# Designs tried in a protein design run: designed miniproteins, single chains, continued (4). Part 104

Each design is a single chain, and the fold is of that chain. pLDDT is the mean over its residues in the fold that is shown.

## One batch from the design tools (miniprotein)

Design m15589
Fold by ESMFold2-Fast:
Structure m15589 (fold): chain A 77 residues (1-77)
Amino acid sequence: PSEEEFVEAFLEVYNKIMSLPAFANADPVDTLAYAIAGAAKKIGRPLSFEEARAIAEKVLGLSLEEAARKAYELITG
């Protein structure tokens, strides 16, 4: 899967999560972790939530697009 496919999947999952009432007061790291895990699953590279959360901590504070691109780099090696 391409980096662009991952970025699109990440943004789609992130926006869907942010629309859910259950996530209105969620930890930003957990929200990013869910988006990373969801995007990774969509591109056929599933991660555990613990792995996704570790990546989320490394990309926290970046723009959403930069966070997605850095997460893709960390997932693919």
Scores: mean pLDDT 82

Design m15590
Fold by ESMFold2-Fast:
Structure m15590 (fold): chain A 105 residues (1-105)
Amino acid sequence: SLEERAEELIAQAAAAEHDRDYERLLEILRELVELSKTASPELRLKIAQAMMAIGLAAEAEAPEALELALEFLKTLSPEEQQRVLDELRTRDPEGAARVEARLRE
């Protein structure tokens, strides 16, 4: 299913970030963005949350991952953006503040 494929890709993206395979990470994040175009709003939100967390983790060594996550987040509704920020703030308040500042650019 689309949901199972998204979950598989999210797990692969996390593994690529952990392995510092940033080329593969960027390929997987681009595939998640494409998959999100046909996803339900709930699945789209889940993809955005995962991409943002992974992008922040990779920021120092692969800033392109966070840029891709931010570009995707900007395509979401203001309500969806706020839900991503609220979830992120619970786990990483400083990361959430940095994302919010960059969204306003």
Scores: mean pLDDT 88

Design m15591
Fold by ESMFold2-Fast:
Parts: sequence; structure tokens; C-alpha cells
Structure m15591 (fold): chain A 82 residues (1-82)
Amino acid sequence: HMEEVKKAYEEGKNEIEKAEKYASQLREVLTPEELKEFSRKLAEVYGKMSEAYRKGDVNEAKRALEEAKKITEELQKKYDEA
């Protein structure tokens, strides 16, 4: 059970790192408001992921991972449009 939580947590961290890289590259394309919104969303997802990992909650860890992937996909679309 904890192995599944650990895998989701590690995947979530990788997704957040990808999103941060895209946000950094989009710094000159995105507005300051958009950058703040993505930073806020990433911090929120990271908090959810860390809490799920600490509690051993597989469902919450998987949900947070899905949220992280959505943020990465949104940033990737912005990058492709730039």
C-alpha cells in the first residue's frame, strides 16, 4: 500500500519539476498574473501530495498526481503556442 503512495509521490514530484521548467521557459510569454496562478496551483498540488504521502492515502496521492499532470499539460500547451 505504501509502495503505491511512494510511486505516486515520486511521479508527482517529477510532474511538478516539469511544470516548473515550462513555467520558467514561459516567463517572457505568460503574464505576471498567469505565472502567479500557476505557481499557486503547483504549491497547492505539492502540499496535497506531501500530505497524502505522510498519511499513506493512495487515493489522495493519485488525485494529486492527476492534478499535477493537468498543470503540466496546460503549461505545455502554452509553450507550444508560444
Scores: mean pLDDT 79

Design m15592
Fold by ESMFold2-Fast:
Structure m15592 (fold): chain A 74 residues (1-74)
Amino acid sequence: MYIKKISVDKGNSQAHINVESDSKIAKIEILDSNGKKVAELTSANDTVSGLANGEYTIVVTDDKNSTKEVKFQV
């Protein structure tokens, strides 16, 4: 298992995201309920802010082309 865990700590209009992985993270994207990319994170421990109320999907891709997704609601 390459990407071990994705954790989301939700606040008002924001989410703090922590990714635990045995492999190097290549990409972290935040998608809205329509699958549109609204943010891209620069580190495995980062905060996205300015989120409207709704459902979002975090997509993590590692350097071995493994993906893991989690959903959260603001």
Scores: mean pLDDT 79

Design m15593
Fold by ESMFold2-Fast:
Structure m15593 (fold): chain A 82 residues (1-82)
Amino acid sequence: MKVEVVVEGTPEAVATFYRALAKAGVQASRVLRREEKDGIVRVTVLFEGATLEQVEKAKELALSDPVAREGLKRIEIREVPE
């Protein structure tokens, strides 16, 4: 199973978010895209071997961190067909 995550926010908030996912056991497999404009970064990451439910649970844990919660503008999570 593959899950694609798109996160938009400050560099610190995006880094905090992905560190929290890693601590929850959801390791990034591949960075598909990284864009930066006016101090905001948008990072698209592919997670291979993670379920949509695991990523959603890890997201809720990550958003308990004020740095992630206040600095993130967009989080999109979707299951990728094979």
Scores: mean pLDDT 81

Design m15594
Fold by ESMFold2-Fast:
Structure m15594 (fold): chain A 69 residues (1-69)
Amino acid sequence: MPKVESEEEVRKQAEKLLEEAKSLPPFAAATARYAAEQALRAADEGDLEGAQKTLESTPTLVAIFAESA
């Protein structure tokens, strides 16, 4: 996953994740939406490192839930 350098990058990654969630099974979609919201909250609080960590772990979790759906 690309490193996020600003709140705008976090927003772009979160928006992409929400768009991808539209085509995912319900559990994977819920995980993607939750992670996007958590990343946006971290960025709003100035925690770009926390936002990046959330976004980096999300693709793996989404893949696991997509296979389980």
Scores: mean pLDDT 72

Design m15595
Fold by ESMFold2-Fast:
Structure m15595 (fold): chain A 120 residues (1-120)
Amino acid sequence: SVNEEIVRVASLAITGITDYTKRLAKEDLGDSPKALKFIEEVEDIRKETLARINELAKKYKDDPKRLAEEILAELEEYVTKIKELASENLSSSVEGQIMLIADGALQEARRKIEALVEEA
C-alpha cells in the first residue's frame, strides 16, 4: 500500500541517518564513555521516532496524505534532535557532516513521500 511505502521511506531515512551518526561519533570520540552515552541517546531517539511513526500508520490507515504530513513532521523533529545532540557532543567538523547528511536524507525522503501521495 502507499501507506506502507511512506513508512518504509521514513524508516530507511531514520536508519541511514542513525547509522551514519553513530559511525561518525565513534570516529570522533573513540570507545569513550561519552561515545557510548551519545550512541545510546541516538538509539533512544530512533526507537521513539519509529514507535510514533508506527502509531501514525495505525491512526491514518485510510488517509495517506495526512499520514505523509505527520510522518514528515516526525522526520523533521528527528533530524532536529540528532543535530542538537551532535552540536552538544561532537566536534564542529563532524557536526557539520552529520547536518549535511541528515538534511540531505530528509530532503530525499520528503521528495519520495510527496511523490507517493501525488500518485495515490
Scores: mean pLDDT 90

Design m15596
Fold by ESMFold2-Fast:
Structure m15596 (fold): chain A 73 residues (1-73)
Amino acid sequence: MSAREVVESIEGLPEELRDEVVALMEDPGATPAQVAAPLREAGVPEEIVKRAQEAFIEQQTEEGIELIKKAVG
């Protein structure tokens, strides 16, 4: 699924921060900490911050798994 679809599924995330989080998820050099930073600065609850970090990790892992599957069969 696209990073945008994943971000759109996060309840309680302010619309103004969605584009920033999408950009971070599309950046291969980004880390979960860099996703959390703008959310914490904006006063987003820790539960939503954690959800965004989990979504970021899942997006990165899904891409990695697909590359392995394509290489093996």
Scores: mean pLDDT 73

Design m15597
Fold by ESMFold2-Fast:
Structure m15597 (fold): chain A 70 residues (1-70)
Amino acid sequence: PTVRLRTGELVETIETPEGPMVKVRFTEVELTDGDTLRELRVREELMFPGPELERWQRSYELWQTIRRTR
């Protein structure tokens, strides 16, 4: 089976009338049973800060650790 991870890296913070928004660069990576790590796609999205952003940042730290080890 193939496992896909999605991580978010904070690029910048933008002030808006509705409040601050953050530009996040998402990286999708694919882990295969053969221990192959492959980056699938990178994209940037604008979103409001919150618990979801914190989850993406934690995933990014985990992905960085895995990539560095492999």
Scores: mean pLDDT 65

Design m15598
Fold by ESMFold2-Fast:
Structure m15598 (fold): chain A 120 residues (1-120)
Amino acid sequence: LDALIKEAEELFKRIKEVLEELKKEASEVVSEEEYKEINKLIEQLKENLSKLLAAMKSKDLKSMKEYLKKAIETMEKLLEKAGEIYEKTGNEKIVELALKLKELFEEFVLVVEEYGNLLE
């Protein structure tokens, strides 16, 4: 159980690093309005993942399910927005960061689901 929490913490750290790179890249290529939308989604994802990790540490299966669902929904919106930016700007770095983020997030979800199954 502690090993899965440590794995989730490490993945969350890597996700935050990619989100900061995505935020920086977006700030250089999008309008102020579109940047505010991206930044809001990034902050919502960070908050939901932080609360999910806290729920894991407290073994609160109900909160884990709630924040995992919210994180998935926010991630889907963020990936859609990254795709829109790429279509408008041709900035390949946005796509590279979005794909890296998706891979790390999918690994994070698997760790959370494995941990939840061990609590049942």
Scores: mean pLDDT 89

Design m15599
Fold by ESMFold2-Fast:
Structure m15599 (fold): chain A 62 residues (1-62)
Amino acid sequence: SMKEKAYEAAKNKDYEEMEKILKEAQSLQELIQIAKAMADAGVSPEEIAKLARPVRLPSRAE
């Protein structure tokens, strides 16, 4: 279901919803699944990375 939400947001170029969905990701695994759905909708990996990186999550955990 998270993949479907990510796909629809990306398909509609709804950057606000895309950012919300990325913030809802509880794990790196979910983030990867969301990113794949967004890429499938035609959003470039660079655009997805920009939306994920400006999010001020303390993700210096490797």
Scores: mean pLDDT 71

Design m15600
Fold by ESMFold2-Fast:
Structure m15600 (fold): chain A 108 residues (1-108)
Amino acid sequence: MKLSPLEIKALIIAELLRTDLPVSVRVLADKLGLSESTVSRRLRELERLGIVERVAEGEYQLRPEVREELRKLLGEENVEFIKTSSLEEIKKNKELIEKIKEFIKSKE
């Protein structure tokens, strides 16, 4: 499945919303079915936008202020859906993915 750079970034944000703990590039790459190189590149783009922070080598998390902004934007129902659903179920929720994509575009 060919994902756009923006869709990949949206899926990374969704995965980071699942947990309050840092997530490794390797784990994200495995879960998304992408190369570590592709995921690392998209994480660096998100880091430049101030969305994610690197807490250790190859380990990233959402910035605390961004996590709160996303929780307010998406609402508790969508955040719970992300935490309790599989990645494939999240991918099928086109409205949720579009909201995250719009959030990323708003940061430019």
Scores: mean pLDDT 85

Design m15601
Fold by ESMFold2-Fast:
Order: sequence, then C-alpha cells, then structure tokens
Structure m15601 (fold): chain A 85 residues (1-85)
Amino acid sequence: MGMEEVNKPLSPEARARLEALIDRLSTVDPEAAALLRTGLATGSVVTAALAAAVALSVLKRDPSASEEAIALVQEALDIAHEDEA
C-alpha cells in the first residue's frame, strides 16, 4: 500500500491543530500562513509537511523574520510529521 502511505490524509486532530496554528500565524506572518493554508487545502500530510518545511526554510533565511513565526511554522512541521508517522 505504498501510494496510501505517501498520500496519507491528514487526521482530523492534526487538521484542527494546524488550522488553529495557521490562524495564530496569520496575525504574525500572513505570507507564511497563506503557504501553510495552501498545503493544508490538499488534505495530504506529505503536502502539509512540505509546505511547512518550505515556509520554515524561507523564514530561517530571512533576518527580519520573527522568532514567533519561526516557532509556529516549526510546530506545524512537527504536527504534520507526527501525523505522517
């Protein structure tokens, strides 16, 4: 069942946690929040994790990025990886 493992849907719990986190992130960094919303909209844990990883990479390379935004995106990546496992 390799394709089902790769394209695993987000659990309702992970989705709820990610939606709450994205709402908080949108008040700090609306661009990072929009990227995470795009990943979440696919319903796939792999795509949500990829979107969070890309956002985190961008924020870590931006010297003006807030530590709160970086922490929230890191938490989103951790949630997606927990749901994938």
Scores: mean pLDDT 76

Design m15602
Fold by ESMFold2-Fast:
Structure m15602 (fold): chain A 70 residues (1-70)
Amino acid sequence: SLEAEIDVAMVLMTVAVSKLAVENDPSEETREEAIKELERAAERAKASSASEADKAAVLARIEEAKEEIE
């Protein structure tokens, strides 16, 4: 569905933006905000009507991003 495609795209955008934000400003505050955004993206992915495969893929990317930021 279009809603599922938008949710997946927004999650992927959040991953990219969060990584760039921390790369540009590696402060504790920026890291904490990036982690919060990634956690919100994970909840969006879980609540979406996307396929289980698409959800698993974007959730894996979120976990990789969190590990890179932490």
Scores: mean pLDDT 85

Design m15603
Fold by ESMFold2-Fast:
Structure m15603 (fold): chain A 81 residues (1-81)
Amino acid sequence: SRELAREAIRRGALMAKKLVELASKDKKYTPKAIEGLQQLADFAEKSGDDESAKLAREAKDAVEKGDYEKAAKLLEEVAKL
């Protein structure tokens, strides 16, 4: 259902934000944060949530550039959709 998919995307965004926060403190978590963001983007896209997928991909790009604050804000936006 759309409600179940939305709840899963929201929880996934909050979990990914925690990984981004860990990566900001210790770069060894960066690969796990990137993987989590890719999984979030793929799930959102398959669920028909193109906006969440776009924001999750932008958050992944931000993490790859070391912009953890931007990634966290984008994930908060996904969680509020």
Scores: mean pLDDT 88

Design m15604
Fold by ESMFold2-Fast:
Structure m15604 (fold): chain A 82 residues (1-82)
Amino acid sequence: SKIEEIEKKVLELIREAVISVEEALKIFKELLKKEKIKVSKKQQEEFKKKVEEEVERGNEEISRMLKEAVDKAIEEGKKRLA
């Protein structure tokens, strides 16, 4: 559906670039307006929840990846000095 396509595009922007919930919601509204799609209040609230969950998940994943990268750099540095 067109709604699913719009949701996917906005979620991809969150994954590709760390954007705020506010920025994501702004983009979602602009895309809906461009496509002339009317979305119910319930669908808007459900999407806002999905955006918030995706941002939280992305932050957790980025934090984990950064920690793993730092840990690897430290271990690599120790091995090179030995």
Scores: mean pLDDT 68

Design m15605
Fold by ESMFold2-Fast:
Structure m15605 (fold): chain A 56 residues (1-56)
Amino acid sequence: SRDEKIEQAAQTIVDLLGDNEDARAAAIEYYAKELDLDEEEKQELRRKVDELVAQR
């Protein structure tokens, strides 16, 4: 599903780029474009990335 794709993108971003804020921001933009996310879905992706980073 779309939600599963967003969640997998968030996990991939954190696993590969979790320690680099600029790289995470660029990756969020990349995945938002690749998955054709609207503004709300992009904000959800960003929120999930932030949540996963906070769990470390």
Scores: mean pLDDT 81

Design m15606
Fold by ESMFold2-Fast:
Structure m15606 (fold): chain A 76 residues (1-76)
Amino acid sequence: LPLTPEQLAAFNATLNSLSPQTRKAALMQIGSKGEITDKQIAAVLGISQSTASRNIKRANQAITDATGLTLAQVGE
């Protein structure tokens, strides 16, 4: 889904406020339109699956609070 100018600004600000690891996990989720698994993210980042799950949940919450959209919806 296309972001409004306000949503795009909020998205970029929020994404830049995330840690590098959380940001990378968020970008992987967006690029896959939510189809990537926590296990795949964990393998790419060299972290545990539980840590990958926590990173995705934090990123999703932050982006949803800022834009009204989930990471998967931003990727659509």
Scores: mean pLDDT 79

Design m15607
Fold by ESMFold2-Fast:
Structure m15607 (fold): chain A 89 residues (1-89)
Amino acid sequence: MDEELKKFKEAAKKKDVESAVESLRKAYEIVENSEDKDYLESLLKNFVIEEILETTSEEVIEAVTKEMKKLFPDDKDFIEELEEVVKKK
């Protein structure tokens, strides 16, 4: 998990949209296969929100938001938080 989140952060900083999205997908696979799914899911979601708040790249923000909605389509509260954070930017 930590390695994938680090790759995501580095990709976002470089505006590497493809690598950022791939790192999120790999982090999601770790979450889905974990016995501590709720904890790691919360950690992933919070990390993404923090990175969106720090990122100035619209391309990264758009792609990451789209992918997170695709990975967690039933988490309406999280999706609403993502949209509110993006709107504040």
Scores: mean pLDDT 81

Design m15608
Fold by ESMFold2-Fast:
Structure m15608 (fold): chain A 80 residues (1-80)
Amino acid sequence: SDEEREKLRREMGEKLLEKLGELSGLDPKKHSVDEMLDQLTPEQLAELNKFRYKLAVELAKKEGEEIDPAIEAAHEASLA
């Protein structure tokens, strides 16, 4: 449903902002996304991108589409 989709997207967005705040050491409620991204090392940015991809895969699965776990593993292997 639209309500379930909105809830999942909100939860995924919140998790992404929390992860960005953890990696940058900045409060995501007081700083822009760009400010937090500017504080990340290349390694932290790569970690954020992997986390974002995993959230996107989870969202797609919960929207009634089942994504093969092998696709997620193949994506992570391509980043190594």
Scores: mean pLDDT 72

Design m15609
Fold by ESMFold2-Fast:
Structure m15609 (fold): chain A 90 residues (1-90)
Amino acid sequence: SEALRAYAARVAIGAAEVAIIQAKKDGNTELARKGEEVLDIARALQRGEASLSELRDALEELARLAEKEGYTNVAKMLRNAVDLIDGALA
């Protein structure tokens, strides 16, 4: 459904933007770069130029990086976005 796609993209954008803001405050260039990648994919999804699976994989990678580097709350937000997409794909 286009409505579910739009909702998933919006949630992913919000989670990625929080990740980018926190990464930039800490000078974490790698986390910020991965967050920007997720934003680009979410915007492409809104235009019908990317799949929910592509967005899910990018969010999963960003969440793992956030977890590895101790961004626990950011990682939880990103995991919630992944769970939302997994529910939409089921």
Scores: mean pLDDT 86

Design m15610
Fold by ESMFold2-Fast:
Structure m15610 (fold): chain A 89 residues (1-89)
Amino acid sequence: SLEEEEKEFEKLAKLGPAAALVYLKNKKTLSEEVRKKLNEIIEYAKEKGMSEEEIEKQAEEIEKTWSDDELLQAIGAAGIKMLLEENKK
């Protein structure tokens, strides 16, 4: 259902900063523009009150169990949510 899809999106978006941190740490061949966007997701979460310690703790938990596809899905969800919130007046 759409409601279940929205719940999954919100869950993924919340873990997006942690996923971005894991991706930055483990992918040595990322372009400068991709690195900048991943760091923007992390910094945006910090601006909204998430601590660096919380992000690092979540990153440690997901690094062991998540696939690259799952990391990218969470990063994508967080990026979309960031864009939607930036357009909020």
Scores: mean pLDDT 81

Design m15611
Fold by ESMFold2-Fast:
Structure m15611 (fold): chain A 79 residues (1-79)
Amino acid sequence: SSAVEAALAAADAFIADPSQETAVAFREAVLGLKTPEERRVVADHLRAAIADAPDAATRERAQLALDVFEMVHGVPPAA
């Protein structure tokens, strides 16, 4: 969905370049996720970003993105 595509792009932008602008864009994109399927795709992407992080700083940013996602939608069930 366009909402999933926007959230994935915003997550990657925030992880690459954490700023006020990328943080706001990511939160807004996450708020646009309306279905459990959309939320699962984004949550799985963030978990993969944490697992595949090349360094500690990138992992911390990916974890922060997942924390923001979980504050908005709660912890998604393990699937």
Scores: mean pLDDT 84

Design m15612
Fold by ESMFold2-Fast:
Structure m15612 (fold): chain A 55 residues (1-55)
Amino acid sequence: AKVKVEPLDENKAKITVLDGEATITLTDGSKIVLKKGSAIVDINKILSISAEVEV
């Protein structure tokens, strides 16, 4: 999977799925599954992204 990460401010980024399905794992253990489109996420809460990252 491939995602594009666009910084919005010091604490937030827009993550857009370019190809496939991405799983974002947060520091509290919760997971966000993105199959299509984009999500705005607090970058301080991101533990890992299961995708190739394009900035």
Scores: mean pLDDT 79

Design m15613
Fold by ESMFold2-Fast:
Order: structure tokens, then C-alpha cells, then sequence
Structure m15613 (fold): chain A 80 residues (1-80)
């Protein structure tokens, strides 16, 4: 649980840091929840797809996007 919680928090924090307004913060919260659900469902491909979609919509940098994908992979691994 600790590793999964840590990865999920990191994912949410990175997405929120890319958000510039209230609408984008809502997108970040909803995106983090959707990715977390996909990780718990054991669907890594879906989790990555959702994370990339939300990161792109928020205008995340390539560095932020890579960190997001690393957090998704760690969360998926910890959820097994």
C-alpha cells in the first residue's frame, strides 16, 4: 500500500503542478483518479493512455510527462 499511495500522490502532484486554473485543476484531479483506477484494474496500457492524454491537455513538459509515466509504472507494479 505505501508504494502505491506514494506513486499515486506523486502522479496527482505532478498533474496539479501543470494545472494553471480551476478547470485544469479539476481535469488533473479527475485524470489522477482515472489513472489510479486503471492501475488497480491491472490495465497498464489504459493507465498510460489516460496519463498521456491528461498531461498533454495540461501542457505538461516532456520532463513532467516522463515523471508521470514513471509514477504510473510504479503504481501499477505496487498494485499487483
Amino acid sequence: MTEFAEASKELADILLSAAKNDEERQLAYQGAARVTKAMLDGNLEEAIKIAEEVADKLGATPEQKERILEAVRRGYEAAK
Scores: mean pLDDT 82

Design m15614
Fold by ESMFold2-Fast:
Structure m15614 (fold): chain A 94 residues (1-94)
Amino acid sequence: MEKSRELGKARREFLEAVLNGDEEKAIEILKKMGFTEEQAKRAVDELKKVPKEALEEEIRRIEMGDLANSAPTPEEQRELARKYRELEEKIKKL
């Protein structure tokens, strides 16, 4: 579990910032997660290509997990870790 709950919250805030067009906040969140400013800007640009409906669905899924006051399931933790690593790899390719 280590950082999975914190990662989920950070990911939700990041996705909300992208959805709201608050690019500065999205960059700040990624920098707190260990990304450089340049990598964070590229990640935001990449996510702007994702349909808003998909971002909203992910936000709602994370929010429902928080409201349940329970840790993410092992499956949810693996999916979050996989998506995070995929994002990191995409940033490295840019």
Scores: mean pLDDT 66

Design m15615
Fold by ESMFold2-Fast:
Structure m15615 (fold): chain A 87 residues (1-87)
Amino acid sequence: MLSAAEAEARKAATRSDLAKTEARLARARAEGAPPEHIALLDEAVALLAEELKAVEEGDFKKAGELSSQYAGTEIRLIGLLVDEELA
């Protein structure tokens, strides 16, 4: 169980990450990024939105699991960018 201050800090951090990832997705679409890149950003946005909902519902275990899945999506996205740059 988190304190009220810790819960509010977690919600603020997740909202910030969601807003940044939504901005990244919007730019990728506007700039004509590859479909696989757009798909991973769309998945990242969905995972962050579900994490925010879990935090708001007090389900911090589910929020942690979703955060881990989001991190995996970011690793996959970095892999695609590196492969395109170095291939």
Scores: mean pLDDT 80

Design m15616
Fold by ESMFold2-Fast:
Structure m15616 (fold): chain A 98 residues (1-98)
Amino acid sequence: SGAEEIRARLASATSVTEPSKELKELIEELMKLASEKFGTKILGITNVRIHHHADGRLTLLLEILVDEGEPVRKTVLQEFESEEAIKEALEKLIEELK
């Protein structure tokens, strides 16, 4: 049921946008630090999208390629109250990985 609920939520988005330049730079810095901390298992970012919902909430969709002995695509989905909340969450994770 959880996967169906997530798909329905994403499909009901009023718009889907690319992240701002600032958010792209934060995501790239986070991926760099995560790769350094966990070893170079993160091969790259394949997709980043922000789904805008009718209730004003946002879902960040981040798709990354990781090395698990072969390239494997992983999807991260996280809901936020605002673009500022996404920025604050990314900045906090970056600081914790330093």
Scores: mean pLDDT 81

Design m15617
Fold by ESMFold2-Fast:
Structure m15617 (fold): chain A 69 residues (1-69)
Amino acid sequence: NAMEEIKKKIEELKERLRRSRRNYEFAQDAVEKGLSKEEIRAQLRAEGWSEEDIEEVLKRYEEFLKLKE
């Protein structure tokens, strides 16, 4: 059923966007709070975040630091 496959792909994209937004917002907040990369890793691991999400946050954190220059 093509309609069910399209619906599933839309829901998968929505979830990816939600995760990406969450990771992006955390990275911005971490820069504003002056958290180090080590503090970010420790906090997110303690909160049960995946290593993939932690690395995405750290990548965004580095990008935000460069934009501040």
Scores: mean pLDDT 81

Design m15618
Fold by ESMFold2-Fast:
Structure m15618 (fold): chain A 80 residues (1-80)
Amino acid sequence: SHDDVITSFIQDVVVTMSQHLSPSQMQIVMDTIYQHMSDNTQQVFDKIWSSTTINVTDPYSDADISTFTTSVIDRMRQLE
């Protein structure tokens, strides 16, 4: 279903953030992407996020963060 596609996408986003972003970088990315989410998508994100453990194994560069943030926003616009 459409909800399953959104849920799977948000799971991938949250996992990527947990592996590549520091807590301060996460806050900036979350503040940006959250503005582009519907209320339903925000609830899905919050639920997944609250159960996710942060363990940075491969830190992103500033360029990687910019590319990731843009791709997430573009995909959310396509799904909503």
Scores: mean pLDDT 81

Design m15619
Fold by ESMFold2-Fast:
Structure m15619 (fold): chain A 81 residues (1-81)
Amino acid sequence: SLFDSLSPEVQKVLRETAKEAVDKAVKAPSYELPKVIDEIRKETEKRLLEAGASPETAQRLADIIAKWALFEALVKRAEEA
């Protein structure tokens, strides 16, 4: 898979950041959600770069994590509406 070629350090940071991103997005108030998603994307990209991911890989993975966190937050809101 796309992720199987990543270094163990990048894989670890990706797993930890994905979990934190979903938790932050789900807990965010609706009026803050766009800002929280943008912050998740930027922080995820930064952490992946620091872990040794290439700029292209860090940007692509950060976008995937941000979109996943947004999706999970919207699903949670729909269930509670």
Scores: mean pLDDT 84

Design m15620
Fold by ESMFold2-Fast:
Structure m15620 (fold): chain A 67 residues (1-67)
Amino acid sequence: IEELQKEMKKKLDEIGAKSREYRALREEYLRDPDPEVKARMDEVAQQILALTDESTEIFKKILKAKR
């Protein structure tokens, strides 16, 4: 359980970091629309989705362990 919680926290921390990066890129794109900035936003969004899927699998394991 503790190992799963630690892995979950690590994934959530990474999601948080990527979400902040995405917000910065979005503000940049809204200020000065650039196809390269949009491509980076899409890349970061895909990374967030992948990390979210991984965290969901860890969460399912934690829930199963608790009941």
Scores: mean pLDDT 80

Design m15621
Fold by ESMFold2-Fast:
Structure m15621 (fold): chain A 98 residues (1-98)
Amino acid sequence: NAFKKAAEYARKAAEAFENGDIDTARQYLDKAEQYLEEGEREVVRLLFTDPEKAAEKNKLIREAKEHLDRARQALDNGDYQTAAEHARKAAEYFEKAA
């Protein structure tokens, strides 16, 4: 399940930020984004069989993407605490989308 993997890596990114392992956190954010892209492809297929469920998942995916973008922005600004918070929020939305 792509969204479960996205949630796992977003959570690992948050833990790495909290531990000051910034290079590892960056790698885990990249993995979360990769599994998000895989999950989005699955939801596109769902549009043709269950459009209502696809719409619900797309709403959760949008929230997860917004939090991943904010985590990346905070990382670029050197705000590792804010990066960790947004990575954890992204994980919560990915779990709901799974």
Scores: mean pLDDT 88

Design m15622
Fold by ESMFold2-Fast:
Structure m15622 (fold): chain A 68 residues (1-68)
Amino acid sequence: MILEQSLSSSKLGELMSRSSTDPNIQQELTDSSQKSLQSVKDGDADKAKQSIDDVIKQMQKHMKLQLS
């Protein structure tokens, strides 16, 4: 997992830290992480990357609502 996606990973980590108190965001992140992990186990690296990107998009959407 430590590869050229380091920027996305660090951003996701920061969002996780901020949203750790929000059970809805935590649930969605858990679901997406499980799907990503399953895709890696199945050997589908492309699907795993898409899952990570989807998590980041979802987090950005939720953050926009929380910040306002």
Scores: mean pLDDT 64

